# Ledger of designs, part 78: designed miniproteins, single chains, continued (4)

Each design is a single chain, and the fold is of that chain. pLDDT is the mean over its residues in the fold that is shown.

## One batch from the design tools (miniprotein)

Design m14883
Fold by ESMFold2-Fast:
Structure m14883 (fold): chain A 100 residues (1-100)
Amino acid sequence: MKRIVVVTDGDPEKAREAASKVEGVEPIVLGNVRTQEEIDRAVAEAAQIGVAGMVVDKSNLEVARKALEIGVPVQVADSIEQIPEAIRALLAGAPTPAEV
């Protein structure tokens, strides 16, 4: 079982449901990450947990950039419905999106 952090400004329960469509994944959903201190905390907690990676929406690209600086793989999901595909890309070792 692999832990994946999902950072989204959308509905956290819908994000959790979407992530749970990927077998072998334990999602950790974070919402309302807005300040630099909240970004730093979210990324530090993800690293401490030893997550397999992080999926962010386009509103949270700064979280993705910070995660990459400390070696956490990232992928971007444009919507809650795209979270399963972003997680699969992450688990397959797909390259970091150019927008990060």
Scores: mean pLDDT 80

Design m14885
Fold by ESMFold2-Fast:
Structure m14885 (fold): chain A 78 residues (1-78)
Amino acid sequence: SQSQQLSQQIEQAYQQYQQAVQQGDLESALQALQQMKDYMIQLVDASDAPPEVKQQMKQSIDQETQQLQQQAQQQYQQ
């Protein structure tokens, strides 16, 4: 199903993010977070939730990915 495919892509993107963080590759980590965010948004759009709920879910995804981005950036702070 589309949801299963998107879930697998989200998992793969998250694994890429974790590997990049472990390797100290900030650019790759941020790229992986963007891919994960894009797949999460697609998963929301594929759901049967009402439009207002989808907007709230997308805002939550944005907040979560922003926090992960800040954590990655802080790790590379001098």
Scores: mean pLDDT 85

Design m14886
Fold by ESMFold2-Fast:
Structure m14886 (fold): chain A 68 residues (1-68)
Amino acid sequence: SAAALRELAALLEETRRRVSDLVKAGRLGEAIRLVQDAIARVRALPVGDLGESAAAHLEALLEELQAA
């Protein structure tokens, strides 16, 4: 639905902004937790393949944060 797609877009934008702020502040553990929560929330949305693509992108970001 259009509402679910708007929620996905808003969630991804907020997650990107908050992760950037936390990483700049040296708060990597909180950034990791935020991305994990965002992955779970994206997977709960009824947005099909777009949700899986977004989750895969967030999982790649999670691996980068864990390697830092």
Scores: mean pLDDT 86

Design m14887
Fold by ESMFold2-Fast:
Structure m14887 (fold): chain A 64 residues (1-64)
Amino acid sequence: SADVPAASLDAIAAVKERHGAEALVPVARLLGLEAADITDATRRLVAYALEHGPAPILEAAARL
């Protein structure tokens, strides 16, 4: 994607494809976001990615 919001959503989708949806919880926690479940983690990561871009999410996922 060429659009920043689309790139942010693509980064979250890439983490799910590579590591599984359950990986979104530890990724959110590595970024300092307290997530109770996958739905909460997804919501927090979308907001984080729209503010900070996709790179921190991909970097956190690479540390799993």
Scores: mean pLDDT 80

Design m14888
Fold by ESMFold2-Fast:
Structure m14888 (fold): chain A 69 residues (1-69)
Amino acid sequence: SDSVILKAALHDLLEAVEKAKDTEEAFKILEDSLRKTKNPKVREVLQEILEKAKDKEDIIELLKEKLAE
């Protein structure tokens, strides 16, 4: 299902972002994922996070929020 695929992708992304050394690396991880994804739902979620997040901690919290849906 789309929900399972989306949540798996967001979980992998959350793990990668949590391991990022700084905000710059965290944003690069999101931008690389956005460029590579073929799933329009993943793309929409990543675009929303990129628009709202100010730093690495914001990215982590927004990813956790989407995973809780």
Scores: mean pLDDT 84

Design m14889
Fold by ESMFold2-Fast:
Structure m14889 (fold): chain A 73 residues (1-73)
Amino acid sequence: VVERARREGEELLARLRAAGASEEDLALAEEAGRHAVLAGEALEAGDEAAAREHLARAAELLAQVRPALERAA
């Protein structure tokens, strides 16, 4: 659901900010969250192909900020 994806994205951004992540890392995490929300919207519209594409992009972006997330832990 869109609300859950948005909430998870906000928590991710909060963790990165607390860890002192760079603006570049925050921008990547924000873009990943945007794709997660779009995936949720596509699922609600019944467009599973679009949802899969957005989820794949979100996962790729999150992989790029994973080192910053590990520092946040």
Scores: mean pLDDT 75

Design m14890
Fold by ESMFold2-Fast:
Structure m14890 (fold): chain A 98 residues (1-98)
Amino acid sequence: MEEERRRRERAERLLEEARRKLREAAEAGREGDMEKARELAVEADRLALEAGRLDPSLRPETVRIGATTGMALMAIEVGRGPDEAGATRAVALAFEAL
């Protein structure tokens, strides 16, 4: 009961931190900092996964974050070449999927 409440509170904090990291990743991507965007997206996915493990009722939201980070990572991979503006837009669009 107290343990259940603490797990839920921890899961909600992790999910909010994941969302914050994802917003930071989208902003870094928009600024062309693809390395920072990648690291923030990976961290967001880890936090979301942990939140979903602690509170399965949050799984739909953690799945949305996972899909968004996956698209952002794919956009960063595509943008490794000279068309960084295209990659920047793709990262922003991936964030909109959340």
Scores: mean pLDDT 72

Design m14891
Fold by ESMFold2-Fast:
Structure m14891 (fold): chain A 62 residues (1-62)
Amino acid sequence: MSKEELEREVRESMLVMKAAVYKRQGDLEGAIKAYRELVKENPDSEVAEIAEKEIKELEEEK
């Protein structure tokens, strides 16, 4: 596994964790922002697809 792949996975994990923390605190806007950052960083990833789905659900909730 390349160093770039490892760095990407760490960054993805951090953004997912950040979004989860905001969601748990009831900060839906913060959670959406974190998921949007994840999509921006890795638009073609499976994680980005999941993040886009989460954004849609959170926008419907607020």
Scores: mean pLDDT 77

Design m14892
Fold by ESMFold2-Fast:
Structure m14892 (fold): chain A 101 residues (1-101)
Amino acid sequence: NAEEALRLAREALELAREAIEKAREALKKSKDLKAIQLAVGAAISAIGAIFGAEIAIELAKNAKTEEQAELALRLAREALRDARSALELAERALELAEKSE
């Protein structure tokens, strides 16, 4: 459980960072309010995912009981879900930004 939590949390961090980069790119290119809204939403969601993943890593490293390892795994799964959603929003924002040229 603790090893799986660390693996999933690391994946969440990678995806969330990619979402922030794509959201940043969309904001630089966009003149469309919808693209701007999606990019901002993606950035906020990605920041939440990073925070959740960091907490999950800390809990997993310090887990002394099965319950603590299960909590870390649950938080890692939530962070990964949020990171995936953030990336999807960021990709939509970037696509819409490029169409608004």
Scores: mean pLDDT 87

Design m14893
Fold by ESMFold2-Fast:
Structure m14893 (fold): chain A 107 residues (1-107)
Amino acid sequence: PVFRIPSKEALLAGFGKKEGEAIYLAQEAVAAMVRGDADRATELIEKGIKMGYEDIVRAAVGGAAQALGLDVEEVISLLKKDPRQAAETLARAARAAGATVEYDENS
């Protein structure tokens, strides 16, 4: 699967500064998982949750889990219990699936 990351500017324009930034951070967390950087993914997940946008983080992580053929409910449960283990699980699945990231600079 290819994970397409919208531009930060497009997200800020469409959703506003705070919510757009939270969506961008959640998408960057998915990109980090796909690249195998579970540490960076965990940092971005925790930052999004601390900003008060746990629902946005869960939506992005759940979407990635679905795209990678994982049980979405199990991954979301793991995310609530241990964000690092969720990030590591997604990173392993992304590596096994040959997943890639594509940045959209014009969206």
Scores: mean pLDDT 84

Design m14894
Fold by ESMFold2-Fast:
Structure m14894 (fold): chain A 64 residues (1-64)
Amino acid sequence: VDEAARKAFADRVGELVRAALVAAGVPEEEAEKIAQELKDAIEKGDKDKVAELSEQVALLIGKS
């Protein structure tokens, strides 16, 4: 897998997650923190952390 492609994917996912959380009423500071942690987990290939953060994002959006 191309490292540059993984980084580009992580950047895009982080941007979309941040925007979705803010749209769901999550404070921008908290949304950016979660998006950055998810981006870092994707870049590191930490599948368990990606799953954990994705679940957290789903719960925050679901409360809207």
Scores: mean pLDDT 79

Design m14895
Fold by ESMFold2-Fast:
Structure m14895 (fold): chain A 55 residues (1-55)
Amino acid sequence: AAEEREAVAREIGETLAALGDALDKAIAAAREARAAGASREEALAILREEIAKLS
């Protein structure tokens, strides 16, 4: 029970860290596209596509 809870907590922590890193990269990609002259709609499409890859 205790070891199972510790393993689950560790897996959740690792998953959250990976999701955080992936979200930061998705946001960076959208910002980079905007800096390159992409429209708001294009940047949002990039964000949605990157987020979809995380599910």
Scores: mean pLDDT 78

Design m14896
Fold by ESMFold2-Fast:
Structure m14896 (fold): chain A 80 residues (1-80)
Amino acid sequence: TLERTVEVLEKAAEEAYERVRRELVALGVPEAEAEEMAEAVQEAYREAARLAREGRLEEAREVVRRAGEELARRLAAALA
């Protein structure tokens, strides 16, 4: 349901910062870069939740997809 999708995305946003930051630091990403990437992921989930609340589910999915691609790109660059 739309309500369930919004709830999942909002919870993901709340948990994303610390989880992503810790995982990136464990992979060898410098703390400052890990914090920036974690913040970007959290913001993407917040934006997706906002779009989902408006019934714009395709756009919400696209925001999450692009955030994942950007995270992968930045991770590859940080570990190079």
Scores: mean pLDDT 82

Design m14897
Fold by ESMFold2-Fast:
Structure m14897 (fold): chain A 79 residues (1-79)
Amino acid sequence: MKGDELFKEGKYEEAVKEFEKRIAENPNDADAYYRLGVAYYKLKKYDEAIEAFKRVIELNPEDLTARYLLKEVEKEKKE
């Protein structure tokens, strides 16, 4: 996926745009929100990362990885 390739290259701002396109095409794509959250976290946009991970948990409440990452981002924001 284009967004995944950009993310692996460290092009997080461009990766965000590609994941936003995926979400526009499928608003219930929990994987796209998960990737968006990680990309925002890498950019130190903690509020945006928190909102993305909350959306993942809303769509998939059993996603333990998203729950863990939400907690870690909230901890980083407090530091």
Scores: mean pLDDT 82

Design m14898
Fold by ESMFold2-Fast:
Formats: sequence, structure tokens, C-alpha cells
Structure m14898 (fold): chain A 76 residues (1-76)
Amino acid sequence: ADELIEKAREALEKGDYEKAATYASQAVLEDPDNAEAYLLLGEVYEKMGDTHGAKVAYERAKDKLPEAKERLEKLK
């Protein structure tokens, strides 16, 4: 899971949003309780202009990660 999260961050930094979404989604599949993977998936969706997808991902992470809750409030 941690390796996939790191790969997702690297892809996001390079602007490869499709690859970043793939790695973040794989991290979620390995550990469905991984709030960090949902936070990353939300960040990727924001960069792709998918506000709805970002909100859904952040809602899954908000109970464990305050950063996800803050990002949800900004997408109001």
C-alpha cells in the first residue's frame, strides 16, 4: 500500500493524473481502510477537474484525516 501511495504522489507531481488515479485506486483495493489513499485519490480528481469524484474520495477519508475534511469544506 505505501509503495502504491508513493507512486501515486510521484505521478501526481509529474502531471500524470491517469497513472496517479490508477496507483491510488490500487492502494484502496489493497487496504479499503487506507484514508491516505482516499485523500490522494481526491487530490487527483481535483487536478482532473472532477469535483464530484474528489468530494466522494474526501468523504471516505475525512473521519481519519483532518486534511480531507478541510479539502471538503473548500469544495463547497
Scores: mean pLDDT 79

Design m14899
Fold by ESMFold2-Fast:
Structure m14899 (fold): chain A 62 residues (1-62)
Amino acid sequence: SMAEAQALIDEALARVREALEAGDVAAASKTVQEAVANPLLSPEQKEELDRRAVALYVEIYS
């Protein structure tokens, strides 16, 4: 469902933020890779997740 997809995106981004704040870029990258491999996400949602993960990286390391 759309609600399940949104929850997955929100959870993945929360984990990405936690990993980046801990300095674990490898864990952040792995979380994004696993999330975008999930067939529950549409191509547009996968692109959104990737864009938002990059924005978090810039926010935390700028």
Scores: mean pLDDT 85

Design m14900
Fold by ESMFold2-Fast:
Structure m14900 (fold): chain A 60 residues (1-60)
Amino acid sequence: AKVIVRALKDYEAKTPEELTLKKGDLLEVLAQVDDERIYARNLKTGKEGIVPKSVVEVVE
């Protein structure tokens, strides 16, 4: 099953590997990188990158 998360707040990417997010953006989780980060695709922009788990919530 696809896991979808929502951005809780605006987030500015700190590295080229991270995604910049706007509050309310929906992301598909593609992989778990570690206990604090996921690799996800922004469904609005189509861009993929690393996202801190602390800035998203699961949409279930």
Scores: mean pLDDT 85

Design m14901
Fold by ESMFold2-Fast:
Structure m14901 (fold): chain A 67 residues (1-67)
Amino acid sequence: GLDAEALARALAEALGLPGLGGLRSAAGMISKVASDPEVAALLRKAAASRTEEEARAYIREALRVAS
């Protein structure tokens, strides 16, 4: 799986919030959204991903489910 830093970068990029400030903002948003079990499952798959591209695909799917 990805390390925490790579996963955090993929999260920020998928949310359109790049950089360290974007990572902090993304963490707050994801905490709210991850209360949904389907979103939480997709975020776990992103964390288990071997590449940032694969992780971004699961994160985008989680955001679609959350919408």
Scores: mean pLDDT 67

Design m14902
Fold by ESMFold2-Fast:
Structure m14902 (fold): chain A 56 residues (1-56)
Amino acid sequence: SSRIEELIERLRAGEWVPIAELARALGISQASVYGLARKGELEIRGREARLSEAAR
């Protein structure tokens, strides 16, 4: 969907995205988003996430 594509573009641009929006767009729980951060795929800042440098 265009909503998911726009979110992916924001992540690829290194933008911070609200964890709640990312979870909804991916169809996963917010806990799963934190799980991706634990694996080093995402960086977390408060309630926001972005792609880690290793994943960019």
Scores: mean pLDDT 79

Design m14903
Fold by ESMFold2-Fast:
Structure m14903 (fold): chain A 78 residues (1-78)
Amino acid sequence: APLSDLVAEAEALVIAAAVYKTIAERSEDPELKAEHLEKAAEYYEEAARLYREAGLEEEAEIAEEEARELRKEAEEAR
């Protein structure tokens, strides 16, 4: 895939992750909160993969760190 397409896809996934994180923060149901945090982490993990393929190592590391934190928050929400 063109590098510009990889970056655009990664950026879209980061936006999707941020949306799910926001939904999770507003959730009063621990199960739904955990599910939305897990979904956000999945999007950050995929974005990190695409950033790394595009050669954007710093952006990939940031996305990986966000995914790790969201995974931890999901476990704590249960």
Scores: mean pLDDT 86

Design m14904
Fold by ESMFold2-Fast:
Formats: structure tokens, C-alpha cells, sequence
Structure m14904 (fold): chain A 66 residues (1-66)
């Protein structure tokens, strides 16, 4: 799926340390599939790597509720 393709691109960028770019691709995945818990969880990881811990906690909670 297109959502899976965007999620995979985000994961690739996250592995490369490109956290801001990873956020962009995870947000695109969520736009297509807002109930994808994995996309919300990975968005939380990217925000945590950027030092944005409050945003990360919010996205982890969203993933847990899905």
C-alpha cells in the first residue's frame, strides 16, 4: 500500500539519523491511514530522537490507543 511505502521510507530515514525527514514521511503515512499504530509509534520515536519528548509521549499514547 502507499501508506506502507511511506512508513518504510520513514524507517529508512530514521535509520540514517534523518529525523526531521522521517517525521515528514510518517506524517504522510498517517494522512493515508490514521489508524496505523506503527506509524504513530515511529513518529513518537522520531520526535524523541529530536529531543521533543512531550510530542513523543503524545504520539506513543496515540499508538497505544489504536
Amino acid sequence: SEAQRYLDKGKELLAQGKYEEAVKWYEKAIELDPNNAEAWYNLGIAYARLGKLDEAAKYFQKAKEL
Scores: mean pLDDT 89

Design m14905
Fold by ESMFold2-Fast:
Structure m14905 (fold): chain A 82 residues (1-82)
Amino acid sequence: GAIEWKEEEKKRVLELIDEAIKAAKEAMKLASKKDVAKAIGLLLRGIGLRIDVELGAMTPEEAEKEAKELLKEAKELVEKAK
């Protein structure tokens, strides 16, 4: 059985994941050849996390932590590329 999420909590976490995916896509456009693989990895992690959240495959606390870490890494990669 899936973990039951509150509607507002799920929406908030999905919005964080979508922001991280957006940042990873921006990093892919700006990144050096050596960093593009890292940007692709962040994108794939974001997509996988989004699927896990939609399916209730992880706790809200775990999903929020992973989403925040992913967003931080993606934003750092974008800043490095500027």
Scores: mean pLDDT 82

Design m14906
Fold by ESMFold2-Fast:
Structure m14906 (fold): chain A 68 residues (1-68)
Amino acid sequence: SPTAEQLFGRGAVLLSEGRYEEAIRLFREALALDPRYARAWAGLGLALEKLGRTEEAAEYFARAEALR
């Protein structure tokens, strides 16, 4: 079974490839395993911002900062 860090790493690669919806799926899977994984909340925010979903992105960036 993949770890939250491994799922995040795969999502980050997809994000760098412009595969934003697939990256979001992997970041959500990482957060299902570790809901305190701040980098995965930030990754969700960035991917959603790239898709123009700016209000949702802002919420997830705020969650990432709250876990700092």
Scores: mean pLDDT 89

Design m14907
Fold by ESMFold2-Fast:
Structure m14907 (fold): chain A 85 residues (1-85)
Amino acid sequence: SEKEKLEKIVKEALDLLKYYRNKVLTPEQRAEIRRDLQRLRAEGKDTPEVLLKLAKERNYPVYANRALAEVIKKYGPEFLNKIIN
């Protein structure tokens, strides 16, 4: 179901953020990430699924943060709280 897929995405995104919590990005990497996010948004591809995939492929926790933000934007923070607790 859609709900089960989103719950899995949230759990995986939170695990990535915990694993990479101390990862520091260079200004150049941050600029690249901003360009990628802007492009994805312009193309309508800034979905939680795509953002989580990019977080895993590039090992950049910022994409996982963006995936969680898109879930919160659509379903509210209570959706995350139910999964965490």
Scores: mean pLDDT 79

Design m14908
Fold by ESMFold2-Fast:
Structure m14908 (fold): chain A 62 residues (1-62)
Amino acid sequence: LAEVFLKVQEEGKKNPDNEEIRLQGEVLHLKLQGYSQREIAEILGISVGTVSKREKEAFELA
């Protein structure tokens, strides 16, 4: 059970090498960890506008 939990976490971290989908997943993950859009932009090396757009798109797909 703990091993399955760790594998799920690792799969989320090792998103496919699709920049758009990977960024959406990373933005949501960091947002859930309490990071602001500005902090996420700094961590991922992208603009705050891109972070905001990817966050919105991820919620739109839900």
Scores: mean pLDDT 67

Design m14909
Fold by ESMFold2-Fast:
Structure m14909 (fold): chain A 64 residues (1-64)
Amino acid sequence: SAEEYYEKGKELYAQGKYEEALVHYGRALQLDPKYEEARENLKALMRELGASDAQLAEFDRSFP
């Protein structure tokens, strides 16, 4: 489920496995595009990993 991917993403983040966490948060949001917690954590992690303002704006347009 979306929640299972989200929970696994948080575990991976806690382990410092940021790219794997990003993938799991992304899959959670693909399964449930209205999953606010997954969207916010994915965006925050993208920013932490060096996403540009343009990339973050593109993300916001994909998940309004």
Scores: mean pLDDT 84

Design m14910
Fold by ESMFold2-Fast:
Structure m14910 (fold): chain A 58 residues (1-58)
Amino acid sequence: SPLDEALAARNAGDYGRAVRALEQALKSGEVPEENKEAARRLIDEYRRRAEAAGQPVL
């Protein structure tokens, strides 16, 4: 699932891929309403980490 992909990407240090997977999880409705704010904060955090590491987010 997109959430499993996000976890695997995070564990591999691929924050760009983790961002894309979390965005897909939000889009597909896998993230419950109460967790959407936390997911958006994680996307922001991973995006900063990807930028710092020179990783593509596209």
Scores: mean pLDDT 80

Design m14911
Fold by ESMFold2-Fast:
Structure m14911 (fold): chain A 53 residues (1-53)
Amino acid sequence: HMKVELKAGEVKEIEFPKDGLYKVTSAGIERLVKLKKGKITLKAFEDTKIEEV
């Protein structure tokens, strides 16, 4: 079960294990985002949590 947390202002390379839907929580708002397997560089403007659905 994948879970990643980013702090506001953080840039991080994250490896996603599979194609599918991930829950992204930022500024208290939860969103379902379709992401692909592989490495993605993410920049967080607010504290952000990414979790496998």
Scores: mean pLDDT 82

Design m14912
Fold by ESMFold2-Fast:
Structure m14912 (fold): chain A 90 residues (1-90)
Amino acid sequence: MAMEEEEDRKLGERLAELMYRYYRELGLSEEEAQAYAEGVLELSKEPGMARKLEELLLHNQADPAEAQAIRKKIMEAAEKVREEKKKEEE
């Protein structure tokens, strides 16, 4: 059980790193890319979500409707991370 949580955490960290690099290559700012990466990391902490994110982001195997719902959750998580960071700096 602890080992499974560790594996999910490692997967989430790997996905966050890949998404950071991906968004940076698309021309997003470092701050925006970091917010998306942290959003993915936070979302990956939900049970089963890390695997779901891997299927969507790396293997493109998710159902289109489910993929859209997950992308919306990633955007919402990134938005919350950005708000928290802005609040911390102010």
Scores: mean pLDDT 71

Design m14913
Fold by ESMFold2-Fast:
Structure m14913 (fold): chain A 74 residues (1-74)
Amino acid sequence: ADAEEARAAGEAAARGVAAGDGRLGAQKSMELAPKASSLAITKGGAAAQIALANGGDLETAEEAGARGVMDGSK
């Protein structure tokens, strides 16, 4: 996945979790990063959720999600 796609997917996952709809966030991440594997999308969503659960802000969760998507793409 491109870095721009990974960033967009991570942002969508973080916003979905923050809004109380992690499923919608995951769906949007898959739409924004169609070349990413299911593992990459899953890692991104999990990273964003963990960051928010640990009291991180939305920006921290977006960055964690994007890194998770990139790591899962290797």
Scores: mean pLDDT 72

Design m14914
Fold by ESMFold2-Fast:
Order: structure tokens, then C-alpha cells, then sequence
Structure m14914 (fold): chain A 61 residues (1-61)
């Protein structure tokens, strides 16, 4: 398991416990934009994280 997979799972658990669905969608959209702009992240890993965030957002809508 990569470090980003664990961090994303921990983020999802925290958001479910502490945030409304609207706040979760807003936070995930902001994170997606930050990941898309992060040139230090490997391209393949960045694409995988973005895809995971897009699925998470879709599940909340």
C-alpha cells in the first residue's frame, strides 16, 4: 500500500466523522486541484490520486 492510499483512507474516515456531505465535496475538490498542480508528485501516482478523489466526490453527489 502506498503512503497516499493510507492518507486518503484516513482523510475519508475523518471527513465521514466530522464533515457534512457538502463540506466533504468542497474539501475534496480543493484537494483534487492541489494534487493536479503538484509537479513533485509522480505523474502516474498523481493520476491515480485524482481518479480516486473524483470517484469519492461522485459517491457524495
Amino acid sequence: MSPWERELAELAAWMRATRSPEEQIADLRALREAVAANESMPEEERAAVIAALERFIAELE
Scores: mean pLDDT 77

Design m14915
Fold by ESMFold2-Fast:
Structure m14915 (fold): chain A 62 residues (1-62)
Amino acid sequence: SDLESKKKEYEERLKKNPTDVSAWNNLGIVLRQMGRYEEADEYFRKAVELNPTYGGSVGNLL
């Protein structure tokens, strides 16, 4: 699916740059769209850990 392709793309970006806050957040969004909420929460939490002022996912953490 398109979501699986996007997931793989962001995973490859994170493999090259593990401090890419946008890639962590976007991977979380893709996982949430796939219904994988617990995994999405982990990625959103990582984005906030790397940049605590990043507001894109904070309101979606459990």
Scores: mean pLDDT 77

Design m14916
Fold by ESMFold2-Fast:
Order: sequence, then structure tokens, then C-alpha cells
Structure m14916 (fold): chain A 67 residues (1-67)
Amino acid sequence: MEEEIKKAEMEVTRLARQASPEDRRLAIKAVEAVRQGKLDEAKELADKITNPEVREAVQRLIELAEK
């Protein structure tokens, strides 16, 4: 479980590096929110992400953290 979350975090970071600076900042904030257990804030941040691949990766991370 924790290893899958770490892998999902790495995927978000990798995809965010290829996205706009704005989407990168939102993705980083979403990862931090997930680490703090603030899943509602992470969902709000994911909704603001414009790049569909980065958004999907963040949503997947949130799903894994909700388990």
C-alpha cells in the first residue's frame, strides 16, 4: 500500500515536470495534501490542474490514499 502510494507520487512528479509551471505547482501541492491526509484539498487542487495526464495521476494517487 505505502509502496504503491510512493510509486504514484513519483509518477505525478514525472508527469508534472513535462507540464506547465502552474500545473507542476498544483501537482506538488496535491501530493503534499495527500501526505498530510487532507484529501479534500488534494481533490480541489486536482480539479484546477489543466493537463489531463497530470490530473489523472493526481486522482489515482488520491484513490490509493483513500484506501
Scores: mean pLDDT 82

Design m14917
Fold by ESMFold2-Fast:
Structure m14917 (fold): chain A 118 residues (1-118)
Amino acid sequence: MFTLTESGGGTFPEGSSVTLTSKYTGDVKNIFEVGWWRQRPGQPLEHVASINVLTGEVSYAPEVRGRATISYDAAAKTSTLDLRDLRREDTAVYYSYLVDLGDFGKVYWGEGVPLTVV
């Protein structure tokens, strides 16, 4: 069974930094992309960051560009999202995802990790 387990959320002061981590389990060899989406209170789901695992190319949403870093560690089976200079607007539930490159382009989603900025 393939599983994404997220950690690193909680309540953090404005201006601080947080690292959100997604760890996967299972025998996945053809990972194409990993990334993070978020849902702010009263807002739609929005893209935060992604990394193409094969090339290392990264993409960031304009709202976090310059404050966010996404990384992927194949040996640890983890993706991380580092958010710096936290703002109240970063308060959201953050969802990790992983794309398994196969005939169907399977996408696996985490259950969501809450982040509150005070």
Scores: mean pLDDT 84

Design m14918
Fold by ESMFold2-Fast:
Structure m14918 (fold): chain A 72 residues (1-72)
Amino acid sequence: SRRLELSIEAGVVAVDAAVLLRYGSEEARPLAREALRLAQEADRLAVEGPEEALPEAERLLEEARRLNEEAR
């Protein structure tokens, strides 16, 4: 299901953000922290939100991926 796919993707992005937050530079940490927060919110919406919230979950996940890329 789209919910399961988004939840799995959010988990992967959250792990990536957590690694960057723990091992990244001082400059990277604010970006990684925000990415982690967005990925966690995307997972929450995918698991617990109404169906109309799924596009928002996907948008948050895309933003989290962009922030992780910038943190590298």
Scores: mean pLDDT 88

Design m14919
Fold by ESMFold2-Fast:
Structure m14919 (fold): chain A 78 residues (1-78)
Amino acid sequence: MTPEQLAALEAFVRAARAALEAAGLLTPEVGALLDKAAEAFAAGDYEAGLQYLNKAVALAVEAAGDDRVAALLQAAAT
């Protein structure tokens, strides 16, 4: 994983956190997992960052449904 790709993933996680917060979908657990994912990507730990991000997304999907979470994440990625 390149430093540029890790920086993009960190930025994506921060944008996704803001989008979920704006939609009222940011629970304390989801927020904590997204914060851990951003910290891991900033440290160059792609594996840990991806694990935290996937867990946060799974919890958000359980709360709001797959289509709604996918739309928010797509907006954060672009």
Scores: mean pLDDT 80

Design m14920
Fold by ESMFold2-Fast:
Structure m14920 (fold): chain A 90 residues (1-90)
Amino acid sequence: SEKEKEEWEKKAEEAKKRIEEDPNDYVAWLKLGNSLLHLGKHKEASEYFAKAAELMSKDPSKHDSLDILIGVLEAIGDLETAEAMRKARE
């Protein structure tokens, strides 16, 4: 619906503002990617999820969270995003 699109567009803009304030905020990159998936922008979403994975891979305390996220994406069938995140962590 149009209302749902507006909600996801708003969430995407909020995530972009967080990234402008702190480009190392991996949660903001994840939120941006998720918003773009809901808007049907799968290619852009995969790029932002890959950026989140790159940031998470640089912090050993986030490796378990990264593996869980990749596993969840694979389980729900979002294989392209899962592969993008897996590739970015290397």
Scores: mean pLDDT 83

